# Designed miniproteins, single chains, continued (3): the designs that were tried, part 72

Each design is a single chain, and the fold is of that chain. pLDDT is the mean over its residues in the fold that is shown.

## One batch from the design tools (miniprotein)

Design m10640
Fold by ESMFold2-Fast:
Structure m10640 (fold): chain A 93 residues (1-93)
Amino acid sequence: SDLEEGEKAFKEGKYEEAIKLYEKASKSKDPFVAAKAYLNLGKAYFEQGKLEEAIEAYQKALDLLKDRTDLEGSVLLVEAAVNLSIAKREKEK
């Protein structure tokens, strides 16, 4: 899948390639897949120092997950919220 290929590219430090794959995955009709793609897109932007883009991607992940009460959705929501907080602190100097 685009998510799995993106994760492989990310682990190899190929952040531009990972971003392209995650952007494709973020267009999924499955909101959970789209949310995971936005979370990973945010991580890739953060690694590149693109803090504003990272913040926007994490916010999109949170919006897609806000009404989830299941364990998997809640875990991703917490991860997105924590990463958003970190990115905002890095941007504030």
Scores: mean pLDDT 86

Design m10641
Fold by ESMFold2-Fast:
Structure m10641 (fold): chain A 66 residues (1-66)
Amino acid sequence: SSAAALVRRVAEQKGIALSDEQVEALAAWLEAHPARGTGRVLLMLASSPEEARAIVEEMIAEARAA
């Protein structure tokens, strides 16, 4: 999916290692929450690698809780 491709690309740009399971969970969450998900992705792109890692960990936790 386009969401999975976006997740992989942003993670690669920030040097964040994600499993296929994490990518799938995040892609599904982004497709379910397009406005909030877009905001989080834009924030990650504007953030340092350390900040982007914290954001992605929060997104993964939220995706798994949904």
Scores: mean pLDDT 81

Design m10642
Fold by ESMFold2-Fast:
Structure m10642 (fold): chain A 89 residues (1-89)
Amino acid sequence: SELLEEAEELLEEAERLLKEALEALKEGKPEEAIELAERAIELAREAKRLAEEALRRGEEPERARELILRAGILEGLAGILIGVAKLIK
C-alpha cells in the first residue's frame, strides 16, 4: 500500500523530530523542544490520516491499525513533552 508506505515514512520523521525535541529539552531549550514536538504532531496526524484512508480501502488492515496506534502514541508523547517544556519556559 502506497498510503501505508508514506505513513511509515512520516512516522519515522515524526520519531526523529521527537528525539530531537527531547535533546533540545535536555539542553535547556524548551522553545526549540516545543517547535520540534509540534512538528512531530503534524506529521503523526498526517500519517494517521493516510493509514485511516488505507484502512477504509481495505488495504493491509492489520498494518493500517498498527500505524494508526503508533501515530496516536507519538501524538500523546509529543503532547506530554510540550506540556513539560511549557512549565520550564
Scores: mean pLDDT 90

Design m10643
Fold by ESMFold2-Fast:
Structure m10643 (fold): chain A 74 residues (1-74)
Amino acid sequence: MRERLRELLEKLDFEHQMALAVAEMYLIMKDVPEEERDRVLIELAEKLLRGEISPEEALRRTKEFVNRIERERR
C-alpha cells in the first residue's frame, strides 16, 4: 500500500530513502507490477528501518527478485 510505504520512508534517513528510490526505479524499468513493487519496497523499508539489512543488501535483493520474476514469466 502506497500510504504504508510513504510512512516508512518518512522514518528512514536520506541514504536509506535513496536506496529505496533506486530500487523502485529498477523495478519500474523491469516492468514489475505496481502491487508487487509496493510489497517489495515495504518489506525492504521495514528491514532497513530495523537495521536488519544495508542499502547495498536492499538493492541486491531487489535484483534477485526481478531475476526470479523474469525467469517465471515463461
Scores: mean pLDDT 79

Design m10644
Fold by ESMFold2-Fast:
Structure m10644 (fold): chain A 81 residues (1-81)
Amino acid sequence: KEIEEKKKKIEELKKKIEEKKKEIKELEEEIKKLLESDLPPTVITGRVLRLIGEILDLEEEIKKLEEEIKKLEEEIKKLEE
């Protein structure tokens, strides 16, 4: 049942995407808290840049997972023949 295996893989990838989206949201909240903090501007800037870097890395990982899902969805469509 190749279609079932591909569907399970898509669900696993979707779950990973949701987990990464939650991490991005947490990092965005951390940035917001840093911007509202009483820390020196140089300290805030350094920490915000680090968090932005982590967000960008997560966004790239999400793009790769979304590409894998698209390939699996195309394969499922071909198997429906």
Scores: mean pLDDT 84

Design m10645
Fold by ESMFold2-Fast:
Structure m10645 (fold): chain A 72 residues (1-72)
Amino acid sequence: MSIEELIEEIRRLSRELREAIAAGDYERALQLAEKLIELGKEFEKLGEVSLGRAVIADAERVRREVEEKLKE
């Protein structure tokens, strides 16, 4: 996957993640956050380490928030 394709995919999944959270679909939000973490790791492999880490950190934060909602 090219860097441009990866950016577009992250943008798409980030939008879907926001929509899932807004809808209260926390199971889907968890799945989307996990996919974003994997895409962030792909950025790191392509040499975009700072961008990859930022994507992973944001997705991990959202995953933790969603996991707390699922425990309630």
Scores: mean pLDDT 83

Design m10646
Fold by ESMFold2-Fast:
Structure m10646 (fold): chain A 70 residues (1-70)
Amino acid sequence: MLEKEVEELEKTLDKEEQEVIRGLLASNQTVRRRLAREEPDRLLPEEVYIENFKKTILSIIEILKKQKER
């Protein structure tokens, strides 16, 4: 489950980083639910979606950490 992958990542994050990740997760889940209803043919397999989302999250965390260093 995508939520499980995000929870594992959140264990290594501070509060601000966790809030950004939760917002992104909620937004992406809303879009994915809409696509499942309207355009199911465009849905990636769950495993591929989780992998891509996890990579995106890690990239965003890296950027946020660099920006916090001034």
Scores: mean pLDDT 68

Design m10647
Fold by ESMFold2-Fast:
Structure m10647 (fold): chain A 70 residues (1-70)
Amino acid sequence: MEGIEALLALIEASLPAAAVAAIRAAAQRHFPTPLSDEEVRALAERLGVRPADVRLALDAIRALLAQQSA
């Protein structure tokens, strides 16, 4: 739980701003349900980033949203 915001900031700094915005919107739209591997792959292809980076960012954003919902 500690450092989730710092971890998310580091992840977001490693991605293009447009990709970060799209990933955040996808995480919020699907919350509390995680995106499937197929949805992650499609999003990564659309954004021109690696699927692993999309999954990492989505997981961090979902953890932050869950913490804010408590």
Scores: mean pLDDT 77

Design m10648
Fold by ESMFold2-Fast:
Structure m10648 (fold): chain A 75 residues (1-75)
Amino acid sequence: MLTYEEVERIADALRYAFENGDKEAADELLDFLMKHLSPEEAERVRAVYEDPSLTPEEQVERIRDIMLEETRRRK
């Protein structure tokens, strides 16, 4: 389960890692995310991360949206 606060922290950390080309930090954050997301959501996150047509900012926005879907299942 992800809280809204955790989503924002992860999104900020991913943005920093992606913009600085820190693939190791990004991979660690994604591994953490995959443990807290459904298999379907985790596949969507990986597809975004591996998409070379997206900018780092676009990747972070798409991943944030996927994480927010998980938090919204509470509603």
Scores: mean pLDDT 76

Design m10649
Fold by ESMFold2-Fast:
Structure m10649 (fold): chain A 65 residues (1-65)
Amino acid sequence: RDMEEVRQILEAAIQEALENKPPDEELRKLFEQMLAALQSKDWDKLAELLEELGALEIIEEQIKH
């Protein structure tokens, strides 16, 4: 599928997450960096940030379950 379509979907999702005013400042900063990478079309930086977000989600999931 078109990479630009994926970028638009991710950008919308991250903007929505930021609008929900996440209580964690580090998570908010991570989303802001991801949005900047998407807007600049820096796919390498976006991949690094997504990996960092995934690591945080895995840690939270271990506590939740």
Scores: mean pLDDT 69

Design m10650
Fold by ESMFold2-Fast:
Structure m10650 (fold): chain A 102 residues (1-102)
Amino acid sequence: SKEEIHKLLLRLIGLKLRLIGLKFELELLKKKGEISEENEKKIEKLLEEAEKLLKEAEKKLDEILSKEEPSKEEIEELKKLLEEAEKKLEEAEKIIEEERKK
């Protein structure tokens, strides 16, 4: 439905903003010397993987929006990309929170 596609667009925007915020938090931790090299590299990899998934989701959403009748399969593929991106961002957030407690 158009309502479902609108909710997926808002979810994509929210995840993109969350990615930007986490990149900013990582840079602050790096500048303060409050992060180990190992955890820095783990977070960088998770954020890079999330960014790739969000770019794929954006492309899929553009394809869906160009069609009068997008398939249920295309909508489910978009949902999976967003869910995988969210999981990567959650893993990065957990590492950042653990570093901030030190």
Scores: mean pLDDT 87

Design m10651
Fold by ESMFold2-Fast:
Structure m10651 (fold): chain A 69 residues (1-69)
Amino acid sequence: SAYEYQLLLNKTIGLLLEKGLGISARELAEELGISQPTASKLLKEAKEILAKRYEEYGSDEEGVRRVLA
């Protein structure tokens, strides 16, 4: 469902912030118990969301803290 996808997307964002942008689709798929195509789509969308948030809040220490919250 769209709701379940949104929860997975939020978890993907959290993992990117915790472990860095180097997470592979395979690693994400194993961590979340999902297929690799779904994990690849989630990684792309999560990176786009993070890029948009950094543009909105800025790249200074306070802006980064707001993105991470």
Scores: mean pLDDT 75

Design m10652
Fold by ESMFold2-Fast:
Structure m10652 (fold): chain A 66 residues (1-66)
Amino acid sequence: AEAAFEGGKILYKAGDYDQAIAAYKKALELDPNYAEAYRNLGEVLDAIGKTEEAEEYYKKAEELEP
């Protein structure tokens, strides 16, 4: 889970948004309670204009780590 999350951060910094999303989703598949991965996935989705989808991930992160 952590390795996929760290990979997602690297991809996001590089501007590879689609690959960053896939990496964060993989982190969540391995650890569904990974609040920071939900936040970062929301951030990437917001950056590419998927604001409504981003809000759902932000809410999930807040439920896990308020």
Scores: mean pLDDT 80

Design m10653
Fold by ESMFold2-Fast:
Structure m10653 (fold): chain A 75 residues (1-75)
Amino acid sequence: MEELEKLKEELERSRQLGRDILTHMRDVAERELPSADEAGRLTLEALIYIFSPEAGKEDSEKADELLRKALELTR
């Protein structure tokens, strides 16, 4: 049973690390947003939606829309 407890602790650490990484990437995107060009701003806004720890389907759809607009500007 000790092995099961160790696995639970490892899984919780891995989940927390994942949440911390997503939060960090979102913070980086938010900090870079004011200095980006138009295409860069759309891309960073999309990343903020994607990297939200509570991101749902609506956030993913919004991110996809912003990324499509950014791609059109870079062509």
Scores: mean pLDDT 68

Design m10654
Fold by ESMFold2-Fast:
Structure m10654 (fold): chain A 65 residues (1-65)
Amino acid sequence: AEEYLKKGRELLAQGKYDEAIKWFEKAIELDPDNAEAYFELARAYSAKGQNAEAAKWGKKAVDLE
């Protein structure tokens, strides 16, 4: 899970938002209760300007904490 989160974060830094989202989704598949993965997914959607989607995943991350 941590390795997938790291790969997603590296892709975000490169501006590859759609690829980053896929890696964060893989992290969620491995650990569906990982609040950090949902938080990073929200961050990726926010970086794309999809603020409604970002808010949805951010709420999921908070609900898991």
Scores: mean pLDDT 80

Design m10655
Fold by ESMFold2-Fast:
Structure m10655 (fold): chain A 65 residues (1-65)
Amino acid sequence: MAEEHLARGREAFEAGDYETAVEHYERALQVDPDNAEAARNLAEAYRKLGDDELAERSERLAEQL
């Protein structure tokens, strides 16, 4: 379920493991492509990694949802 992937992503993000957080948020979006929370959380994780281009893309996706 997308919610399980979101929860795992949040746990990784809180632990400072932003790469693992990205992986879980991407899986959440694969299960539920309309999940605005997953898209926003993915953008935050990308910003923590310094991937501003990917963060902006994920922010735009969240805005469309």
Scores: mean pLDDT 82

Design m10656
Fold by ESMFold2-Fast:
Structure m10656 (fold): chain A 69 residues (1-69)
Amino acid sequence: ADLLPVLDWLDPARDGRLSPEAIAALEAAGIYLPPDVRASGLLDDRTLALLAAAHAELGDAFVPRVLGA
């Protein structure tokens, strides 16, 4: 639920994979993905849990920080 506002931006193709642009933006925001996820872009349960934890920590700042606005 907490990631729904950004899921379309994270995975616009809706194929369960992060775009290279999304990976770069997450790392620029200080959200470091595991090396295997960075290489594959796989938006699996582990990656979703990592992003949900980052969202919980940043709260309302998560979306503007990740989107760069």
Scores: mean pLDDT 69

Design m10657
Fold by ESMFold2-Fast:
Formats: structure tokens, sequence, C-alpha cells
Structure m10657 (fold): chain A 98 residues (1-98)
């Protein structure tokens, strides 16, 4: 499911990728929420992308409050929003958490 979503995403089949990533997320894969955000961003659906990135960040932080993965997802999200200074801040936090 997750791998099928990645294949669809790489092929540019964003609707198919979203379908597989939703199924992977429902089965408990937190990274699938981040990939849903990426797929929606590539479609230009910024509001939908925001919801899925926020869910991914929340799940990783719930497991580990200092999760470098959560910080990197947040940095990538801010970078796509054109907020490069905020993105850089979250990258620094991810590096400090190591």
Amino acid sequence: LYSKGLEAYRAGNLDEAIKYFKEAAEKGNPMAYALLGEAYLRQGKVDEAKKWFEKAIELYLKEDPNSPTAWIIKANYYRFLGKEEEAEEWVRKALEAR
C-alpha cells in the first residue's frame, strides 16, 4: 500500500497516490500523513496539505516530543509555503535533537 502510493506519486498520479496513502495512514503508518500533505501540495491544494502535515507532526511528536522527523516534516511544509526562515528554524531544531 505505502509502496504503491510511492510508485503512483513518482509517476505523477497524484489522485492514485492520495488513495494509497490514505489507506496506509488508516493502517497506522504516520509517514503516510506526511506524504498525503506532499501529494496535496503538488496538486496545489494547500489547505488539504496543511491538515495532513499537521496530523503527521502531531503523531510523531506524540511518540517523541523531540522527534527530528516531526521537525523535518514541519520544515519541509514551511518551505513549500514560501516561509524559508521558519523552515530553517525547524531544520536547526531537528539537528539539535540528535
Scores: mean pLDDT 77

Design m10658
Fold by ESMFold2-Fast:
Structure m10658 (fold): chain A 68 residues (1-68)
Amino acid sequence: VETELYAAAASRIAMDELGVPAAVKVAKIAIENGYEDAVKYLAEMTGISEEEAKKRVDEEVAALRARR
């Protein structure tokens, strides 16, 4: 459902920026703790703002929804 889409989106962003271990970690955070915690993790690890991380995740979710 939506949590799985956020996990997939956040994982893809983390994989591009930080690699596979960070992608696995952020996907787990999104599934277990939710969207906001995954966004915070991405922002902290990449050094961007939470608003910028949220925008990137939301854009990736929209792309994933368009493909499904």
Scores: mean pLDDT 76

Design m10659
Fold by ESMFold2-Fast:
Structure m10659 (fold): chain A 60 residues (1-60)
Amino acid sequence: SPLEKEIKEIVKEIEKKILDFLKKYEENRNDPKKQAEIKEKANKELEELKKKLDELQKKK
């Protein structure tokens, strides 16, 4: 199914974003302001991807 392929790609993108977030967050553990900025950006990007994933899953 084309939807199955799209869902799989979005899940992979979400995983990649989470790993990138964890790495950057750890690298900036001594800078709370930068950690907050990294978290805000990651949350925004993940929210967009999760919304897209939910829409695709509802249209099965």
Scores: mean pLDDT 82

Design m10660
Fold by ESMFold2-Fast:
Structure m10660 (fold): chain A 72 residues (1-72)
Amino acid sequence: MSKEELELQTEAGVIEIAAAVVLTDPNASEEEKEKAKKAIELARKAIEAAEKGDLEKAKKLVEEAKKLVKEL
């Protein structure tokens, strides 16, 4: 595994954990929960793309997921 592949997978994993915390928070709004679900979906797709060697696609998906998490 390349360093870039490992870094992208690690960043995607951190996004999944952060978003999962929002999904389990009873005080989170429906809008926040929907953003968290979308961030998890994008992070999982990023991990899959990185595992297939599509680092450009993985990077784009990670950036999209990060943007959603920043809005939480």
Scores: mean pLDDT 81

Design m10661
Fold by ESMFold2-Fast:
Structure m10661 (fold): chain A 56 residues (1-56)
Amino acid sequence: GAAEEAARRRAKEGLRAWAAENGLDPEALVAEFDRLVAEGRSPTEAGVEVLLRATS
């Protein structure tokens, strides 16, 4: 629904900003986020998992 779509947009914006600040590829992180969401993860779960993988 609209709330989930807004959450996805905010998560992607946050990931792009965080990636740029840390010298990472923003579009690569967003692509991984989109894949996790497509696999059934919530936007919050996908965002956390992308950050954990990027910092590991």
Scores: mean pLDDT 83

Design m10662
Fold by ESMFold2-Fast:
Order: sequence, then structure tokens, then C-alpha cells
Structure m10662 (fold): chain A 69 residues (1-69)
Amino acid sequence: MPLSEEEIKELLKKEFGLSDEQAEILARAAVRALAGEEVDVEELARRAGLSPQQVADALAAVFAASEAK
């Protein structure tokens, strides 16, 4: 059972200390990535005001949580 967008948003806020706006941007992108769409980490980093490494770590955590259910 994949995580919902709201679950991803809450995970990102709690685990990474992201703002509501940052978590929303990454949660939407993570939902699309889980559906098999490509994600541009560099573009997401610029849009969310994060480093590419922070975006990559956040997305990896979402994928791990989705696999664990």
C-alpha cells in the first residue's frame, strides 16, 4: 500500500523539519515518482529551497516508507 500525499507530507515535515510549503512540493513530486514518473531533483531543490542532497534523502525516505507500508 503506497503512502498517500498527506502521509508523505507529514513524514517529510516530521523527519526532515520541512516547512508546510516545502513538504507539499516534495510530497506532490514523491506521489508522481511512486506512480512511475521522472523527478528532477535539481529543479525540486530550487523550487523547495533545499539542496539536491536534501531532496534525494527525502525522496529515498519516502520510497523506503512506501515499501515498508
Scores: mean pLDDT 80

Design m10663
Fold by ESMFold2-Fast:
Structure m10663 (fold): chain A 62 residues (1-62)
Amino acid sequence: KGMEAGRLFRELVAQGLSPEEAAARVESIFGKPSEERRKILREIAEKLREIGDEFEKELQAK
């Protein structure tokens, strides 16, 4: 049921928006975030942060 909010969040981040901006945009569109949506958004944000951290480590190592 919460797949639309999670999908939009993922697309916005993929387009270059920050996770916080993407989350705010999703909330403005869908209105009130449900418990399920909060879980999905948090999981996606954590996964994206993990991937981003790997990128930074490689970039830092040259």
Scores: mean pLDDT 68

Design m10664
Fold by ESMFold2-Fast:
Structure m10664 (fold): chain A 68 residues (1-68)
Amino acid sequence: DKKLKILETIGLAGKPLTVREIAERTGLSQSTTSKHLKELEKEGLVERIEGKGYRLTDKGVLYLLESK
């Protein structure tokens, strides 16, 4: 699941990651990464931090833990 891979990548980083950084770390294209991040943001699992990129929400952390 590409969405889970994105969530794991952000969680392991311990800091906000840009679309480019997530794409590089996951091996996904920037277009695929951006599309999935928009879906995850709508689901409340990630939030966009202006000038910093994307971070997991508390809901995102719980989702990641429960999905394993």
Scores: mean pLDDT 83

Design m10666
Fold by ESMFold2-Fast:
Structure m10666 (fold): chain A 72 residues (1-72)
Amino acid sequence: SLEPSPEEREAYRAGAEALLDEAEQIVKKTGKITSRAVSLISAALLLAAMSGDEDFVKEVRERVKKIEEKAK
């Protein structure tokens, strides 16, 4: 199995968080899940999966759910 190095894992985690921060700001400003927000969320979920950290994947999924709940 291809497991990420510790440095790669940290980079994937940081990348996922940054993408979610941007998606959350878009939704907060627009009140909608825009196509850009969908792309950012999808990329964040992919990076979280690539980190190999199942607890982090759960945290990212919960954060996505909260972002979706804020959309009107």
Scores: mean pLDDT 86

Design m10667
Fold by ESMFold2-Fast:
Structure m10667 (fold): chain A 60 residues (1-60)
Amino acid sequence: MEEAKKLIDEGDKLFLQGRYDEAIKKYKEAKKKAKEAGDTELAKFSDNNIKVTEKKKKES
């Protein structure tokens, strides 16, 4: 659980820097860790962060 949350935090920092591809990689790692831990809510949250970042990258 802790690992997935740290990856989300790292992704958020990269997102704020405009480093969208790197942010997406961190969110994908977070989603994988959340799924491995059985945390479906955190996995969905991570997936939403991926989608938002992909959309932002396209608009930027």
Scores: mean pLDDT 82

Design m10668
Fold by ESMFold2-Fast:
Structure m10668 (fold): chain A 79 residues (1-79)
Amino acid sequence: LEEELREAAEEAERLLEEAVALADPEEAEEIARRVAEIVARAAEEAKGKSKEEQLRIALEAAREIRRYVERRLEELRRK
């Protein structure tokens, strides 16, 4: 689970870096805001949960970020 989270987070970070490099300042800001929103919701959802449940919530958030950033990256490439 922790290893899966690490891999998912690293992939999301790499894709985010690529997307930001292709985006203009406004697009980069929108992407950053959405990622921050996903992170904030996951953090709130994880409150009072066990360590294992917190890791699962974090993993799901990392996967959601990856899917969102992949979609934005495809849009940026089609410009």
Scores: mean pLDDT 81

Design m10669
Fold by ESMFold2-Fast:
Structure m10669 (fold): chain A 60 residues (1-60)
Amino acid sequence: SYLEKAKEELEKAREAVRKGDGKTFNEYVKKVVELSKKLDAESQAEFQEELTRLAREMME
């Protein structure tokens, strides 16, 4: 499902944050956003909030 794929790509984005790899993080963010657009509005908002949180961690 798109939900499962979005969760998998989100976990890869989290791993990139742990490694300090901003370029890889940005690539996975794009994949999560694309997949989340196929989901309902509530799920899309949840993914967007988590990506925003992770982006703040990367900027530190």
Scores: mean pLDDT 83

Design m10670
Fold by ESMFold2-Fast:
Structure m10670 (fold): chain A 90 residues (1-90)
Amino acid sequence: IKFSKKVKEALELLREAFGAAAAGDEEKAKELVEKAKELVEESEPTEEELEYLSFFVISLRDLAESLGLEKVAELLREFEKWLLKKYNEL
């Protein structure tokens, strides 16, 4: 699957956020997730992109919750909610 440039960039930021979260750097993880969310909101993602993003966001949320990174987890829950809303509008 070929993702748009904005979605690809957002996925790279989410991957970096996994690393930051695993290292316990909640502030950096939050900043990376915020930037990824902004890029996705600009990208007008396709159904396939929304499905992939949702899977990644859910996985990162599970990690953040397991590590007690509640600020990041809350932001990821809002991101997941936005993705679900967009999917239902397709």
Scores: mean pLDDT 83

Design m10671
Fold by ESMFold2-Fast:
Structure m10671 (fold): chain A 55 residues (1-55)
Amino acid sequence: NMDKIDELVEYLYNELKLSDEELEKIAKLLDENIKENSAEKILEFLEKVKKELEK
């Protein structure tokens, strides 16, 4: 679901207070994944990133 992807991206951008460099890196990874992978894989990737950042 694109809605879940959008919510997770908003969480990473706003709640974790990431630096501009980290935001650019995440945006690049999302752009590359969207071009090559299904929404399901993108969602799984974002969930993994969120879990790693929350540690």
Scores: mean pLDDT 63

Design m10672
Fold by ESMFold2-Fast:
Structure m10672 (fold): chain A 62 residues (1-62)
Amino acid sequence: SAAAQDAAIRRSLASAERVLASGDPVLLRVALHELREMLEQTTNPELRARLEALIAEIERRL
């Protein structure tokens, strides 16, 4: 369901924020790939904005 997918994306966003705090470039590259895939799969505007913001932040650190 869309609600289950949104919940999964929210969990992945929280995980990616922890990875960003760690600064590990290998984990950051993995997170970047996962977030980009999620952005292609969701039409939720709140989640799209959060994914785009986090993708941009990770890209700036790599």
Scores: mean pLDDT 86

Design m10673
Fold by ESMFold2-Fast:
Parts: sequence; C-alpha cells; structure tokens
Structure m10673 (fold): chain A 70 residues (1-70)
Amino acid sequence: GHMMEELKKELLKLIGEILRLIGEELDLEAQLKKETDEEKIKKLKEEIEELKKKRKELLEKMKELEKQLE
C-alpha cells in the first residue's frame, strides 16, 4: 500500500515538473518568434535547449518509475 502511494506521489511530481518545463519552453519559443535582437535570440535559444535537456532527463526518470509500477 504505502510504497505504491509513494511511487505514485513521485510520478505525479515528475509529471508536474515536465508540464512546467513544457510551458516554459512554449513561452520562450513564443518570445523567440517575436524577438529581433540577435543577442537575445541567442540567449533564448540556449535557454530553450537547456529546458529540452532537463525535460528529457525527467522523462527518462518517469519511465523508470513507471516500470516499477508495472
């Protein structure tokens, strides 16, 4: 009982973090489409790539937790 509830809680936390990162990526990509300053464009692209890397790491962790629930 308790162990399954803790795994579910951790999974829900990861899902929440992934959704937050997706939202941040969408906001930055929207800013990028409107930005005309080359230095700001460069920084936005770098921030988007870092968010993508972080999201990939969290997705991999989520898949490992899902395997434990199977």
Scores: mean pLDDT 83

Design m10674
Fold by ESMFold2-Fast:
Structure m10674 (fold): chain A 92 residues (1-92)
Amino acid sequence: AIALALLGGLFALLGGLAALASGNPAAVPAGIAGVLAGIGAIFEALVLGDAVGAGVAAAGGGLAALRAGLIAGNPLGVALGAAGAALGALGI
């Protein structure tokens, strides 16, 4: 559970960053949400040992990154966000 949530959080973080790197201002709120939720998932997994909280944060962050990738037209953001959401959900 923790390993899947950690991987989901990493993918949410990377997907959010990829969407933000596109320079599309419409993607900024969702991209930031994906980055922050990804960081939160990593913190909950590694520092708190909370697999359920980390999984929820990774799933939410992955969905935010996916949305940001779609708004930005960035396929890397979409792919990483989708993977983060799936891995986070499996980590619960």
Scores: mean pLDDT 76

Design m10675
Fold by ESMFold2-Fast:
Structure m10675 (fold): chain A 55 residues (1-55)
Amino acid sequence: SDEDIAKALELLSDPNPEVRYAAALMLGRRGREALERLLSDPSPEVRRVAALVLG
């Protein structure tokens, strides 16, 4: 759990938007602050998933 959260947080900084997308889904609401930063991500799909996960 904690190890998976740490990995997901690291992957939110990955240069590949598909990886950031998957990391956002993996974190869920457990990484709220990091997900809020993704609302400004250059990828529209990453912004969309961050908004969906944050609710």
Scores: mean pLDDT 80

Design m10676
Fold by ESMFold2-Fast:
Structure m10676 (fold): chain A 55 residues (1-55)
Amino acid sequence: SDSAEQAKKSIEEFEKLYKVKLPEEVKKKIIEAAEKGDADAAQEASLEAIEVASK
């Protein structure tokens, strides 16, 4: 429905599909960026999620 809601669903599916768990604060950053519709912020949040998940 909302961009933020879709982002949340995508994150959850990603976690289930790849069997990884992103930190809550990282997920929140991605969702907020999507809800704001800020493509630059969304890109930044995605990179942070990847870096955190890689640890």
Scores: mean pLDDT 74

